Designed miniproteins, single chains, continued (4). Designs and how they scored, part 35

Each design is a single chain, and the fold is of that chain. pLDDT is the mean over its residues in the fold that is shown.

## One batch from the design tools (miniprotein)

Design m13192
Fold by ESMFold2-Fast:
Structure m13192 (fold): chain A 83 residues (1-83)
Amino acid sequence: LDALLEQAKEYFEKAVQAAEAGDFYSAVEYAVKGQEYLQQFASIASPAQVAAAEAELEPILKRLEALFEANREQALAAFKKLL
């Protein structure tokens, strides 16, 4: 459980770093991987553990969301390229 949450956190942190560097393709790719690990964690964890994990990740996810929102066109182009 903890390993999945740590991997999710690490990928979201990498996504923030990539977005801050203007690399929205890598940022979206890392964010997708972070979400996959979080989803795996949620499939095993209790609802209370999921809520605690979401609270822990909130500052990172808020920063990532703000970066994507500020650069919406670049983020959308990266999402379309990955689809």
Scores: mean pLDDT 82

Design m13193
Fold by ESMFold2-Fast:
Structure m13193 (fold): chain A 67 residues (1-67)
Amino acid sequence: SAAEAAAKAAAGKAALDAGDLRGAQRHFLEAVRLDPESEHVAELVAYARSRGLDPLADVVEREAARL
């Protein structure tokens, strides 16, 4: 659901802010898999890139493109 995808996106951002890169990646990928065409995908990519985490952003973009 859109609400579940949004909750996973929020959890991923919180994990990233706490320094939990592994948790952030898991939550971001779950959000993308729940709604790969949502505006949240672009938001998560931008958030990761703004934090200097291009590898995380690339993983999110690649997963969305495969779905």
Scores: mean pLDDT 79

Design m13194
Fold by ESMFold2-Fast:
Structure m13194 (fold): chain A 94 residues (1-94)
Amino acid sequence: SMEEIEEIIDRIDAAAGVMTTLSEEERARLRAAILAWVREQLATMSEEEQEQFKKALEEAKERALTLPDERLREIMLELIEEVLAVLEEVRAAK
């Protein structure tokens, strides 16, 4: 659902914000946890929901480019690109 997609995007955004305050090791652990959780969500989605999620991620990427904090912007863009890669992998497996 759009509500679930919005919740996933919000969690990705929150995770990126937290990552700016974490050590490199802690950031890697949080990143791995978020990507694993996103993979589980994507596995339960229909093809239509996966397409809506892809559009939401592309819109989130455009918003991330306008962020004034360079560190947060870099982390957000990297995380969104990793989530897009997971989506492509899940879609290819179906």
Scores: mean pLDDT 85

Design m13195
Fold by ESMFold2-Fast:
Structure m13195 (fold): chain A 67 residues (1-67)
Amino acid sequence: SAADVRAALAAHGIEVDDETARGLAAFEREHPEQAPYVVPALVRLQAEGHDAAEAARRLGRGEEVVL
C-alpha cells in the first residue's frame, strides 16, 4: 500500500509525501515484476549520494528513472 511504501522509505531516511507514496504504490501494482526492487533501488540511490526523494517523485509520476 501507499502507507507501507512511505513507511519503508522513511525507515531509511527517505521522506516522500502522500501523493508520491500513492504513485509508487500504483507503479508497484502496474509492474509487479519490478515491485520488490523499487524500495531497495531508492535506498541504494540514497546510499550512493543521489537524491532518492526526487527519483521517487519522478517514478511516482510515471517518469522513466534509472534505478
Scores: mean pLDDT 81

Design m13196
Fold by ESMFold2-Fast:
Structure m13196 (fold): chain A 66 residues (1-66)
Amino acid sequence: SAAGRAAAVRAALAEARPGDTVRVSAGTRGVAASIARALEEKLGTRGVPVVDESLGDGVRVEIEKA
């Protein structure tokens, strides 16, 4: 859902720091890659897009600390 996407992205923005790795899982590669790139540009994180078709319109974000 759109609310789920917004919540996942908001959590990443609150917790991620420069140098951290952010894994962005989405139902399509385009969505995952776009979010990962935006977070790299804004936060200085390393973005890793992951395709998980079971998520459908959902997004999951996982942060690995530097």
Scores: mean pLDDT 78

Design m13197
Fold by ESMFold2-Fast:
Structure m13197 (fold): chain A 75 residues (1-75)
Amino acid sequence: TRYAGGAGAYAAGVAAERLREEGVEVTPENIAKEASKPEVTREGVERAAREAGVELGEETLKAAQKYAIELAKML
């Protein structure tokens, strides 16, 4: 859970890039909506782990994904 905060920020970055590529306005609301997609959250977590040089197991990736989705629902 402690590492999921950084993963959530990374997922938000991935979401922002996807919005720019699709020509959609990059707003907090649009970022939260895009980042709440399971595939975007998971990709963000995977990229964050690679950049940090950390190997994450499948269960850890799923836990981080669920945590980011829960945070998006609170926003």
Scores: mean pLDDT 66

Design m13198
Fold by ESMFold2-Fast:
Structure m13198 (fold): chain A 106 residues (1-106)
Amino acid sequence: SALEEELRRLEALLGELEKLLADPTASKEEIVAAVEAVRDAVARALLAAEAEGIPLSERLLELFTELHGLLADIRDATDLAEARAYAREFLRKARELAGELRKLAE
């Protein structure tokens, strides 16, 4: 299904973000770009679920809103350590969203 394809893309991007956050040489610019790619993949997965007639839970929409807030926090971070901390929280919440969406796809 389109949702399953978008979920596979999201999982790959989540893995790339995790690798980037494990790399101490990763720049804030690289972290922002990876986080934006994950956010866009989440949006595509949510649109695919909606197009397939899967009702989006309040929790999924709440998580998506929280991801937008964290991306803003990462962009506004004044140092790399702060940006990395917000990006780790973003990764955790994006994984929770992907998990909830996978349950709906079953």
Scores: mean pLDDT 89

Design m13199
Fold by ESMFold2-Fast:
Structure m13199 (fold): chain A 93 residues (1-93)
Amino acid sequence: SEIEKLFQKLEQLVEEISKRIPERREYLQNLLDALKAAYENKDYYGFLLQLMMLIGEMVVIERQSKDEEVKKLAQEAIDLANELSKLVLKEEK
């Protein structure tokens, strides 16, 4: 699934961010786990809600970080999450 490939990329980005900001690892992992659970359960509203929460956290990370690599990774995660949202909307038909 294209969505499964985007999940794998998102997990990789979260891991890279978590290596640089280890205090955020648990929260980011919890958001990913909730996002995957909603998708597996076909809870599309819950999926979009969790996705928006993940985007919000990435926006906070990007704005607060002084590390340019962290800012770049957070922006890549935001872009990926937006792509994931578009694919979910196509499945909602």
Scores: mean pLDDT 85

Design m13200
Fold by ESMFold2-Fast:
Structure m13200 (fold): chain A 65 residues (1-65)
Amino acid sequence: GDKELIKLTLEHLLENKDELDLKKSAEALAKALEELGYTEEAKILREGVKNNKPEEAIKKALEKL
């Protein structure tokens, strides 16, 4: 799979968190991850968006990958 590309994408979101809509970015990435079979990581991102904690969710998804 695209595990290394996913890690780089999540790291990019954290590095640019002040310039990006993290909630919107996490929602879009969660959909893509689910389609690629990374169901647990997608769930982590969706739960983070729902709880208004997208940054924490991105960090947790990175730790799980």
Scores: mean pLDDT 81

Design m13201
Fold by ESMFold2-Fast:
Structure m13201 (fold): chain A 77 residues (1-77)
Amino acid sequence: DIKEFVEELGKKIAELLKKMRTATPEERKQIFDELEKLVDEGLERLKKYLTPEQFEKIRKTVRDYLEDLKAELEKKF
């Protein structure tokens, strides 16, 4: 179901973010690419369970979060 899927996706994202804390700058870039791919695949799976309005809100929130995270990573490079 959608709740289980969201929880599982959140756990995978949290694990990648945890790996970023101890990673080298080069590894952080690779982990970010993996995170971005995971999020895109997750959003694609979710869109069939959501209204267009719900999907757009979630997509925008997630993309804004990743944009902020990317900017933070670029500061450390």
Scores: mean pLDDT 74

Design m13202
Fold by ESMFold2-Fast:
Formats: sequence, C-alpha cells, structure tokens
Structure m13202 (fold): chain A 73 residues (1-73)
Amino acid sequence: LKEKAIEGDEEAINKLVELSKSGDPEIQKEVLEVGFEAFLKGNTLSAQKLFAPFKEKFRKKRKEFEEEGKKVE
C-alpha cells in the first residue's frame, strides 16, 4: 500500500487517507511521510491528497481557538 501510494496509485492513496481519519498518530505520521516521498518523486497531486486530512485537522484547531474565545495575536 505505502509503496503504491508513493508511486501515485490512487486506490492506495485513498486507503491511506481513510486510515489517517482514524486519528492514530503512528498512522498519521506514516501517511505524512508517504506524502512527502510522493512529493519528492514529482507526484504533487498524490501528495496533496495525502496531506488533505491534516489540512482539515489544522483548520479545525483554528476554529477551536475561536470558540474558546482566544484571540490570535
């Protein structure tokens, strides 16, 4: 799966994206590493798909700060 995702296999990429949604930090780290290797090999679209779940998590953290009444300085 990981080797196929690095090569740009869309089915393998989709499976890794689903696994990253589980919230397992070890799996999330491996998915990020696979995304980085895909990017380095020129598979930028595949890398973007692998990074997409983390981008959403990053956006949710930003909203959490707003809901807690914390002001971004």
Scores: mean pLDDT 68

Design m13203
Fold by ESMFold2-Fast:
Structure m13203 (fold): chain A 89 residues (1-89)
Amino acid sequence: TEALSKLSKEKQEALKLLVKELEKEFGIKFSEEDIEKAAEFLLGVEELTVENLTKIGLYLLQSRGVKLDKEVVKKIEEISKKVYEKVKS
């Protein structure tokens, strides 16, 4: 996506990994438009954080009609933390 290509290398890797892990965990496929909008959100933040990745993950799942119950939110937070640790290492 255009916004994805404008992200720093670290933010691109984080978003790509987040998308991949969420698709795997929830058995879903995100649209190109959903990923582009997530990239636009990430462009607007100064620093990559676990909180910002979690917000993006919540947005992506909500856009696909996934119910954001306590278990789903916890899984998104766990995935976001792992993604953050991977791209910061």
Scores: mean pLDDT 84

Design m13204
Fold by ESMFold2-Fast:
Structure m13204 (fold): chain A 81 residues (1-81)
Amino acid sequence: SSELIEQLEEMREIVEEGRRNGEPFETVAERLIEYAKEKNMPEGLITYIESVLEAYRAGLISEEQAKEAIIQLLKKEIEDL
């Protein structure tokens, strides 16, 4: 639906704005999760973002890798609609 595409684009903008403003990934990820829950986004999307946040907190991926993983997921979800 057009609404889902707009919401996915807004989530992507949250990540990209956080990158431009030098916001910590944890802050950006928590904002994304809050937005996704408020908009009743698919549970799988929320779970994926939470998994990326956990991987980052565990030191398995860098902050830049975490932000890129989420941007790529959101882009793919938009392209698959």
Scores: mean pLDDT 84

Design m13205
Fold by ESMFold2-Fast:
Structure m13205 (fold): chain A 81 residues (1-81)
Amino acid sequence: MSYSEEIIKKVAEETGLSPSTVREVIETVEEIKEEKGFDVSYEEIAEELRKRGINISAATVRRIIEIAKELVLKEEAKKLE
């Protein structure tokens, strides 16, 4: 499972972050969920990102993931046109 480059760019535009930062956040979320299971909190993910030099809040991590999910659904709808 991977998000398209277009989805990452749109999330970056919506959040004001760089596409590279958005991708690193998404990859870190997937990595931690693989290691610790799906019950891992966004607060724990934000702490790991802070250790990697990305200073964002748990709320921002959550928003990135929710926007990415919404954009995937919208992109699927566009492919039907």
Scores: mean pLDDT 77

Design m13206
Fold by ESMFold2-Fast:
Structure m13206 (fold): chain A 87 residues (1-87)
Amino acid sequence: VEELVKKLREAITKAVEANQAGDEESLQKYGEKAVQLAVELTKLTQGEKAAQAVRKAGLGEPVTDEEARKAALPVVELVHKLGLEAQ
């Protein structure tokens, strides 16, 4: 779990650095990695249902389950800030 959190933090840091440097290719690469790691971390800490909500939000799909939506909200907001919602 600690290693997964470390990898997620590193991926987010690299995505932010790429965004500041104007490197769209690296931003997309590390952004996708951050989403993948966030889904895995959510699955381990909040369960499969919350992880599915994070995946759906990353694909731009509406999340209809209120409990899963609330659990996924912080990760969904991170994905939106990284500009991954619209690719």
Scores: mean pLDDT 64

Design m13207
Fold by ESMFold2-Fast:
Formats: sequence, structure tokens, C-alpha cells
Structure m13207 (fold): chain A 127 residues (1-127)
Amino acid sequence: SMEKQEEVVKVLIEAVDEITEAMLALLEADPAFARALSEQLGGNPENPLESLKNALEAGREYFKDSILENPPKSVEEAKAMLDNYLAGVQSILDSLPEATAAGAELLARIKEIVEETKKRIEEIWNS
């Protein structure tokens, strides 16, 4: 139903915010990780943290707009959106020249958010 679709859109947006906040927190806490990630993404080497924050905020808005313009029509589509986001993050982290404990912890946290969001989506759609 439209009401269930609107509730799913809300939980997807909440997940995007939670994931972005987790990434921002790690970038602030680990300047070496922020520099490595900025270099991998072609960011500004003179200000890697600010460059990454701007990129994450732009990505947050782009992803939210994408969900609002093309809301998922099924639980499978909603889950695919989360899986695609997770795959993108995994791909970026895997492309770093050295695996970091910080990157691994961030990925584990994002996976936790994604799985919890998938459960919420299933509960909403099956309600």
C-alpha cells in the first residue's frame, strides 16, 4: 500500500542518516583513515576531512532524493537499495592500499544498520 511504502521510505532515509553519521564519526576520530579514504576518492589533499564531509553530505542528499523520486515498490527493491549501498562502501574500502581496523569496524557497523533496516522493512510490508 502507499502508506506502507511511505513508512519504508522513512526507515530507508533514517538508515542513510545513521550510516552517514557513523562514517562522519570515524572520519573525525581517525585522521589517518580520513586521509587514506580521501586519496582513494580523489579528494582535496590539503583538507581531506572537510572534502570527505562535503562528499558524504552530497551523497546523503543524492541517496535520499533517489529514494524519494523512485520509492521501492516491493520489499525486494528496498533490500536491493540497501545491498547496493553496502556493496559501494565495501568496494571503496577494498580498494584502499592497506586494510584498516577502522575501515573493518565501519563496514561491520554499516552491515549491522543494513540488516536491522531490512528487518524493519519486512515488518512494515507484512503488517
Scores: mean pLDDT 79

Design m13208
Fold by ESMFold2-Fast:
Structure m13208 (fold): chain A 90 residues (1-90)
Amino acid sequence: MELEKVIEELKKAGREDDITIINELRKAGVPEKAILAFAYETLARIYVEKGDREKAKEYVKKANEYFDSIPEEDAIRFLRLAAEIEAKLA
């Protein structure tokens, strides 16, 4: 599954908090397309940190494709929820 591949890459990068956010979004009933948008944005940041500009560009493009597939107001709401979950992880 596409989301499971993203979760495995996040595990390799030591991004346990990002994995927790994804799992909480799934439990809250957030659509998988919105979760994939968030997950690909996170992978883009990881590849920026690694200096892999081409991979970062690829993941930004994937994140944007998923964001374009959901209403803007829903995307903002889901990103806010992700940020609230992140804040609770301290």
Scores: mean pLDDT 79

Design m13209
Fold by ESMFold2-Fast:
Structure m13209 (fold): chain A 70 residues (1-70)
Amino acid sequence: SRRDQVLQEGIQVRGQAVVQIQRNRNDPVKRTQAQRAYDLAQQGVNMALDGSDVSVVTQQIRRARDVLRR
């Protein structure tokens, strides 16, 4: 389903953010940015699990991805 796909995308973005936090442990700016991406992705995952509207969840995960790509 669309919800399952968006949930999986959120989990992937969260995982990517964890890797970036670990890689940037000595770069406070990049680490903080990766932490923010993690928090946004986790919020998106929680929203998907709590039955929030798929379009809203998709927008939240997109925000997480955008932060991670900076």
Scores: mean pLDDT 87

Design m13210
Fold by ESMFold2-Fast:
Structure m13210 (fold): chain A 109 residues (1-109)
Amino acid sequence: MEEKVEEAVKKVIESIKKTGEADSYGLYKALKEAGYSKEEIEKLFEAIRNASIGDLEAIEKLPDKVLQKAALKIAIAYLEYKKNTTEDEEVKKELEEIIKKLEELLKKL
């Protein structure tokens, strides 16, 4: 069950790295098959959005470490894509600080 969710997360990350956009349907399907409710899945996507702007509170409210790790990994992929495609040096520095915070939290999980 966990392995299928991790594979789906990896595919989302690969899509973000190539295009800047998430192919998230496979992840949604894998989470439903793993027994997560619609409300829990919606909280995951909210946590990803909030983490991508440096707000980590929604991640702490996720039901388990599997979803917390998924949110962090996907948010990091979005921020790295944005950092690599922006020409604004101040935005790059802000993104580097957020990425560092997300990576430190991921290591603790």
Scores: mean pLDDT 83

Design m13211
Fold by ESMFold2-Fast:
Structure m13211 (fold): chain A 89 residues (1-89)
Amino acid sequence: MEGERLIKEGEELIKKGERGLALLLRTSLTGEAPPEEDRPLLEEIFKEAKEIMEKEGLPRTPLVLLIPPEKLIKEGQELIEKGKKLLEE
């Protein structure tokens, strides 16, 4: 059913967002390069953060890098809620 699919997709988005946050935090605290397999995700986060800064006139700070993975977590939570609603109806 559609509801089950939305819940699963939401869980995957949350995991992706959490992984992005963990990578940003680890790289910031340790100064170590991220694992090679995680580099594309980090590059996507950097690109989206740059677009957000340019669109909203935000200063270039590391905190703006948190916005893309936080959006993924939020979208995932919204999908889970929608999926649950469909299953309960």
Scores: mean pLDDT 77

Design m13212
Fold by ESMFold2-Fast:
Order: structure tokens, then C-alpha cells, then sequence
Structure m13212 (fold): chain A 97 residues (1-97)
């Protein structure tokens, strides 16, 4: 499987997890991570459709962050969720290789 295909499958998986998550901090973290992975697909393929998808998911994450009543506390929870999601992404990528 190509590196672009691996990043795409991983991005699709995190986008789905974001949609299924009820915790806004976890949802924002998964959307942000999926956005970064789609940006990697764009860099590898040159296909601007992936850039557009990445930008839309980045916007969703930023809108969740902006809508919170306590942005500072929420940002800490978001960062913690992002660290955990990034560890999960690395583990899954290593398992797929």
C-alpha cells in the first residue's frame, strides 16, 4: 500500500471517530488530526481535493474550540486529547506498515 493510501485510510478513520465522539475536546482533536493527515495526502499526491478536505476539517476543529465557554481549560483538554490521538495514529500507522 502506498504512503498516501495509508495516510488517507488513517485520516478517514479519525474523521469517523470525530463524528462519533460526544466530547467536544476529543472531537476537535480528531478533526484536527484528520486535517493534518489529509494535508500529508495532498503533499504526496498533489491532488487539491485533499487540501480542501483538510481545510474544512481544520475549520470544524477551530469552530468547536471557539464555541467553548472556558477556552483556556478547553484548550488544555484539547491538547491532551490531541497527544493521545497522535499516539494512536502512530501505533496504527506502524501496524499498517
Amino acid sequence: MSRAELYKELADWFEKKAEESTDPAVRAAYYYLASQLYERVYELTGDEEWKERAEKLRQKAEEILASQPDPETFRKRFNEALVEASKEARKKLEEML
Scores: mean pLDDT 83

Design m13213
Fold by ESMFold2-Fast:
Structure m13213 (fold): chain A 89 residues (1-89)
Amino acid sequence: SKLEEELKKTIQETLKLIKKLEELAKKTGLTPLLEKYADSETIEEFIKKLKEEKEKSEKSEELEEIIEIIEKAKELEQKAKELEEKLKK
């Protein structure tokens, strides 16, 4: 079905973003910063802390790209949940 294809595509896009995030964080040396805030209670808190670090960081452009990837991954997770709910009907 079209909904099953859309769900599969959404999951594939999410996995690609996760890999891109991992590679970018490693390449930019930002992995320790991401690990420092990984214990945040919510993804919203994690994003907020990264945005605060961006304002005082020399790597502000790279950190902005990382934040955009995380925000996009959150949007895809929400889309996947909505598609799963539609498939259960």
Scores: mean pLDDT 80

Design m13214
Fold by ESMFold2-Fast:
Structure m13214 (fold): chain A 139 residues (1-139)
Amino acid sequence: EELEKAKKEAEEEKKEISETLQQSLDLTTQATNTAHATDPRIGSIDAALGYIQRTARLILETLDLALKDEDVERRREAVEKAKEIARRVSEVAKLVQKAAELTKQDVEKGLELFEEARRRAEEITREAERLLEEVKKAL
């Protein structure tokens, strides 16, 4: 009963994390298109999108592996870490959207926010890579 409940909760969390990552990808893609319509030379937003795409792939692979772990607590910890990474990806996606809107009024300030978004996205990608390696070693 409790083991079945834990598996169902982990599957529901995986669905929510996947939806958060997809929404973040969609928002970052829309912001990238908006920024390029304003100034096609804005390369830092393409870098941020690339890191978010890589992070989404890494987290989905992490969740697929974590759900195979028979240790309920390790599975729960991996899912919670993946959820936190997805939350931070969502925050970066919103920052990219704000940077795109700011670029319409002030290109220099917009570029500063895109660079901040790229830096945060790169850090999150490194955390996602570490989490995947930890989960692989536990199996």
Scores: mean pLDDT 84

Design m13215
Fold by ESMFold2-Fast:
Structure m13215 (fold): chain A 81 residues (1-81)
Amino acid sequence: DLRRRAIEELRRAAEAAEKGDAKKAAEYLLRAAKLLRELGLDELADSVESLARRVEKNPEDQTLLRQAAGFARHVARMLEG
């Protein structure tokens, strides 16, 4: 199930970001974005992908990582209903 896989990748992204692992957070966000695009959620996929690219460019930005974790958890909850 693509939706369940997207939720799992978003949760992994949030966990990585909370641990300060910017590389893993960005990797999981990009995987989630691909799955969201396959689900037809293109605007949400674009937002998640843009966030992943910002995290990649600013791996030491703790505020950005905190925001990324929060956003990823929010999107995962939205997908759960």
Scores: mean pLDDT 90

Design m13216
Fold by ESMFold2-Fast:
Structure m13216 (fold): chain A 63 residues (1-63)
Amino acid sequence: MKKYLAIATKTVESSSPAVLSFEKGDELLIKKVYEDGNAVAVSLKTGKEGLVGLSDIEIVEEV
């Protein structure tokens, strides 16, 4: 499966360990995209992995 580089378009804070928290402008590596509009991402800033909404990010390129 192709991976993607993405930039956060807004700040998201989550208390759930399954959901990734990030700040606007953070770089994310997208590992998997789901049909429901969610993805699995790794924050390049923190190294943490979790679910993100595709509406909260902008995909920059495929890697």
Scores: mean pLDDT 80

Design m13217
Fold by ESMFold2-Fast:
Structure m13217 (fold): chain A 100 residues (1-100)
Amino acid sequence: GKIEELLKKLEELIKELEKLAKTKVEKEAVKLLREIVELLKEAKENKENVLKLIGLLLRIIGLMIDLESLLPKLSPEAKKLVEEALKTTKEAIKELLKES
């Protein structure tokens, strides 16, 4: 389904970012994105538990805010990957809300 395709796209973006990640800030961006993917997977499994889904989505939003705060400190190539990953995360959240 669409959520599975978006999760695969996120995993591919993270893998490309890991190849480019040389600074502590870039490695922190990888860590935050991995945490976002795990929370999105848990949200997908818990889409029928409304309170748990809301709690997971709030945690994802918090991680997205943290990740956005790193954007000015990233290389141009890493920044593009992180911006695409944030866009893909927003699309995944919208898809999860349609399936709830």
Scores: mean pLDDT 88

Design m13218
Fold by ESMFold2-Fast:
Order: sequence, then structure tokens, then C-alpha cells
Structure m13218 (fold): chain A 68 residues (1-68)
Amino acid sequence: MSPEVQRIREFLLALARHALSEGTPAEVILAALRRLIDSLVAEGRISEAEARELLAQVEAEIARLTAE
């Protein structure tokens, strides 16, 4: 991933962790982050492939934090 995409990834992961700590349901967080990622693709800031990578990373982190 590019340095910019890596920075976006770290920001999204931090946001997801914070929202989970505040009691926000995982499905609400995922819906919000998916919309944000879709917006970045629509604006031409990231590619479809980069969006899939970011979404996979965020989904994996949320699953890890909510599994046990």
C-alpha cells in the first residue's frame, strides 16, 4: 500500500477501536467506515483495490476486538 493509504488505514483502525470502546455496535461502525471508504473511491483519492484492502483490514480488526 502507498504511504497515504497506510495512514488512512491507521486512522480508520484507531477510529474503529475508539468507537468500540464507547459501546458502538460493530455493524454500525462497519457501515460508517464502508461509507467513508466508498466516498474516498468516489472522490478518486484511492483505487477500488486499495478500498478492498482497507475494508478487509478494518473488518479483521473489528472481528478480532469483538470475538472474545
Scores: mean pLDDT 80

Design m13219
Fold by ESMFold2-Fast:
Structure m13219 (fold): chain A 107 residues (1-107)
Amino acid sequence: SAAREEQFRKAEELVERIRAGEALTREEIEAIGDPVARAGVMVVAGEPDSRVIAELERALEERAAKTTSLDEAEKARLVEEARARIPGLVEAARAAIAAERARRAAA
C-alpha cells in the first residue's frame, strides 16, 4: 500500500542518517508507524534484540488478524512457525549489517 511504502521510505531515510554517523532519538524511531519498517531501523540503530523481536511479533499478529483465507487452526500453526523464526531473522539482519560495516571499513 502507498501508506506502507511511505513508512519504508521514512525508514530508509533514517538508515541513511545512521550510516552518515548520526545517532537517532527513540522518538524518531517510534515515529515510524509500520512495525516491520521500524524493526529494520531498530536493528541498524543497535536496539536490543528483545525490542526488535517484539516489533516483529506485533507485525505478525496484525497480519494474522487481517488474514481471512485460512481456517483458524491453520493460521495459528503458521503464526507459531513464523514467530519461531523471528530471533533467527534478527540475528541474520545484524550479521548482514556487521558484514556491510566491515566491507566499508576495508575500503
Scores: mean pLDDT 78

Design m13220
Fold by ESMFold2-Fast:
Structure m13220 (fold): chain A 93 residues (1-93)
Amino acid sequence: MEEQVERALQVFFQTSIEEILKRFGIDLDKPFQELPLDKRLEILAAGLYLALEKLGITDPKVAEAVLEEYSRILGLSEEDRKKLREYFEKYLK
């Protein structure tokens, strides 16, 4: 599981914001860095899912571990972790 989590995060960090936006049909009126945090979390959640999809990872336990590790790396607050999770869960069904 650890190797799959590390691989998914590696793929995620190598994925451009443009690729995420194109894959999910997201249009931006301004640069990613100028977006509200909530909108950035939505796009980052889509990117995490894209990394899992690229690797063929369908195990919900691995998906959960990737979300938790990424939230830890970013030092997200409990509220922001919940928002990231809510966006991410929309892709897991």
Scores: mean pLDDT 80

Design m13221
Fold by ESMFold2-Fast:
Structure m13221 (fold): chain A 60 residues (1-60)
Amino acid sequence: SEGEKILENAVKKVEEIADSLTVEQLEAIRKNVRSIAEKLNVPEAGEKAVKRIDELIEKK
């Protein structure tokens, strides 16, 4: 779906720039990704995206 593509592209961009982002910024992105996934009616894709962001936070 279009919503799944939007989330995938967004998460890929976050992963590309993760070294330049703070933990606070990644936590804010995580919250926004969850909200966007609900609005786009793709909660499963949202959960997968949140897990990927959590992995980036753990590496900090």
Scores: mean pLDDT 83

Design m13222
Fold by ESMFold2-Fast:
Structure m13222 (fold): chain A 73 residues (1-73)
Amino acid sequence: SESEIVEAKSYARLYAAREGIKAGLSQEKIREVIRRVVEEIDKYVKENPNASKEELIKKGLEIAEKVVKEAVE
């Protein structure tokens, strides 16, 4: 459902923002990271329209971790 997608995006965005702040990323870079995380979640949802809430949350967090690491490295 749309609410499940919104919830998964919220967890991923909060994780990305928190880890980005801890890593010393600029405010502008954190905004870029969050946009990219949301875009990749949207792509995953389009490719996996029947994904469960649990799968969406897990995948959202995996995407957030990957994007934050790429921004720090």
Scores: mean pLDDT 87

Design m13223
Fold by ESMFold2-Fast:
Formats: structure tokens, C-alpha cells, sequence
Structure m13223 (fold): chain A 87 residues (1-87)
């Protein structure tokens, strides 16, 4: 029940993100902001799933990185994505 509700929430958030990205397809700043929020939410979701033993070793290794390093990697990925959108 709790896991089912969590997965339903994840699916709802993914659909909402898809709709928001479609609505803002020509707004790079809005797109980057939405992606940052989505990545942060997905990391939190992954931490919850890891507590239940529902993630593979590779994901567990990524979650073991210091929070500041995780944030830096997210910003680096978003910056590269922005460059691609601006090209």
C-alpha cells in the first residue's frame, strides 16, 4: 500500500514534468529549473527505495556520495544540458 502510493506519486510527478516541459519547450531557463527539481526529487525517491532494499548496487554507490558532491554533479549536468539547448 505505502509502496504502491509512492510509485503512483512518482508516475504522477513524471507525467506533470512531461506536460510542463512541453508547455515551456522554448523557455530554456524554465526547462533547466524544472529538470533541477526533477533530479532532486528523483534522488530523494532513490534514497527511499534504497532504504527498502529496492535499488541495485550502482545506485546505492551514487547515493553514498557526499550531498555536496551530488549537488555539484547535478549542476554540471544541467549546465551541459543548457549548452545543448542554446546551440
Amino acid sequence: SELERFLEEMEARARALEAQLAANWDDIDATIALLREAIEWQLEAARRLAEWGLVGSSVAELLALPEEEQKKRIEELLEKFREKLEA
Scores: mean pLDDT 75

Design m13224
Fold by ESMFold2-Fast:
Structure m13224 (fold): chain A 100 residues (1-100)
Amino acid sequence: EREALVREAEAVRRAELLEAAGLPADTPEAELRAAIERSEALRLLAEALKLELEKVVNKENTAEARKEILDLAIRYALAAGLPFSEEELRAAQEELLAKL
């Protein structure tokens, strides 16, 4: 059928996303969608924070300044009620700092 290949590709992508998120294959669509939206928003936040870090940090205290900016961003995200746990945000902070 005309859309069968698209749905099959979407099912494969869904299985990959479930595995990456550590969710069981029978996870409700709404829960999977919420997890995808959280991961995408977290990725966009990390990318935006990387750009801001490149603008404001100097070479003398780069690591310490980056950590402080990320700590403030996490506090802001939690206070603003963004759909992330502190644990998810801290894990993203550690990964980003390891790459910077």
Scores: mean pLDDT 64

Design m13225
Fold by ESMFold2-Fast:
Structure m13225 (fold): chain A 77 residues (1-77)
Amino acid sequence: SEAREREIQAVLDTLRPLYAEARARAERARTEEERRAVALEYLERAIAALEELDARAPSPVVREALAAAREALAALR
């Protein structure tokens, strides 16, 4: 339980600054194309950050987050 909570926290800490930046950019976006571009860039950055986290501290939670992010990216393409 505690180990899983730490794994979840590591993923959240990794994604939090990226998500905050993406949200701020999305709020400034005036078109659906601009919002889609923000979402695509966020997912690509999130995948790269999660791959780095997986290399440093691999866990089932990191792998699940990576799978979800890759699926979301594929759905937008």
Scores: mean pLDDT 88

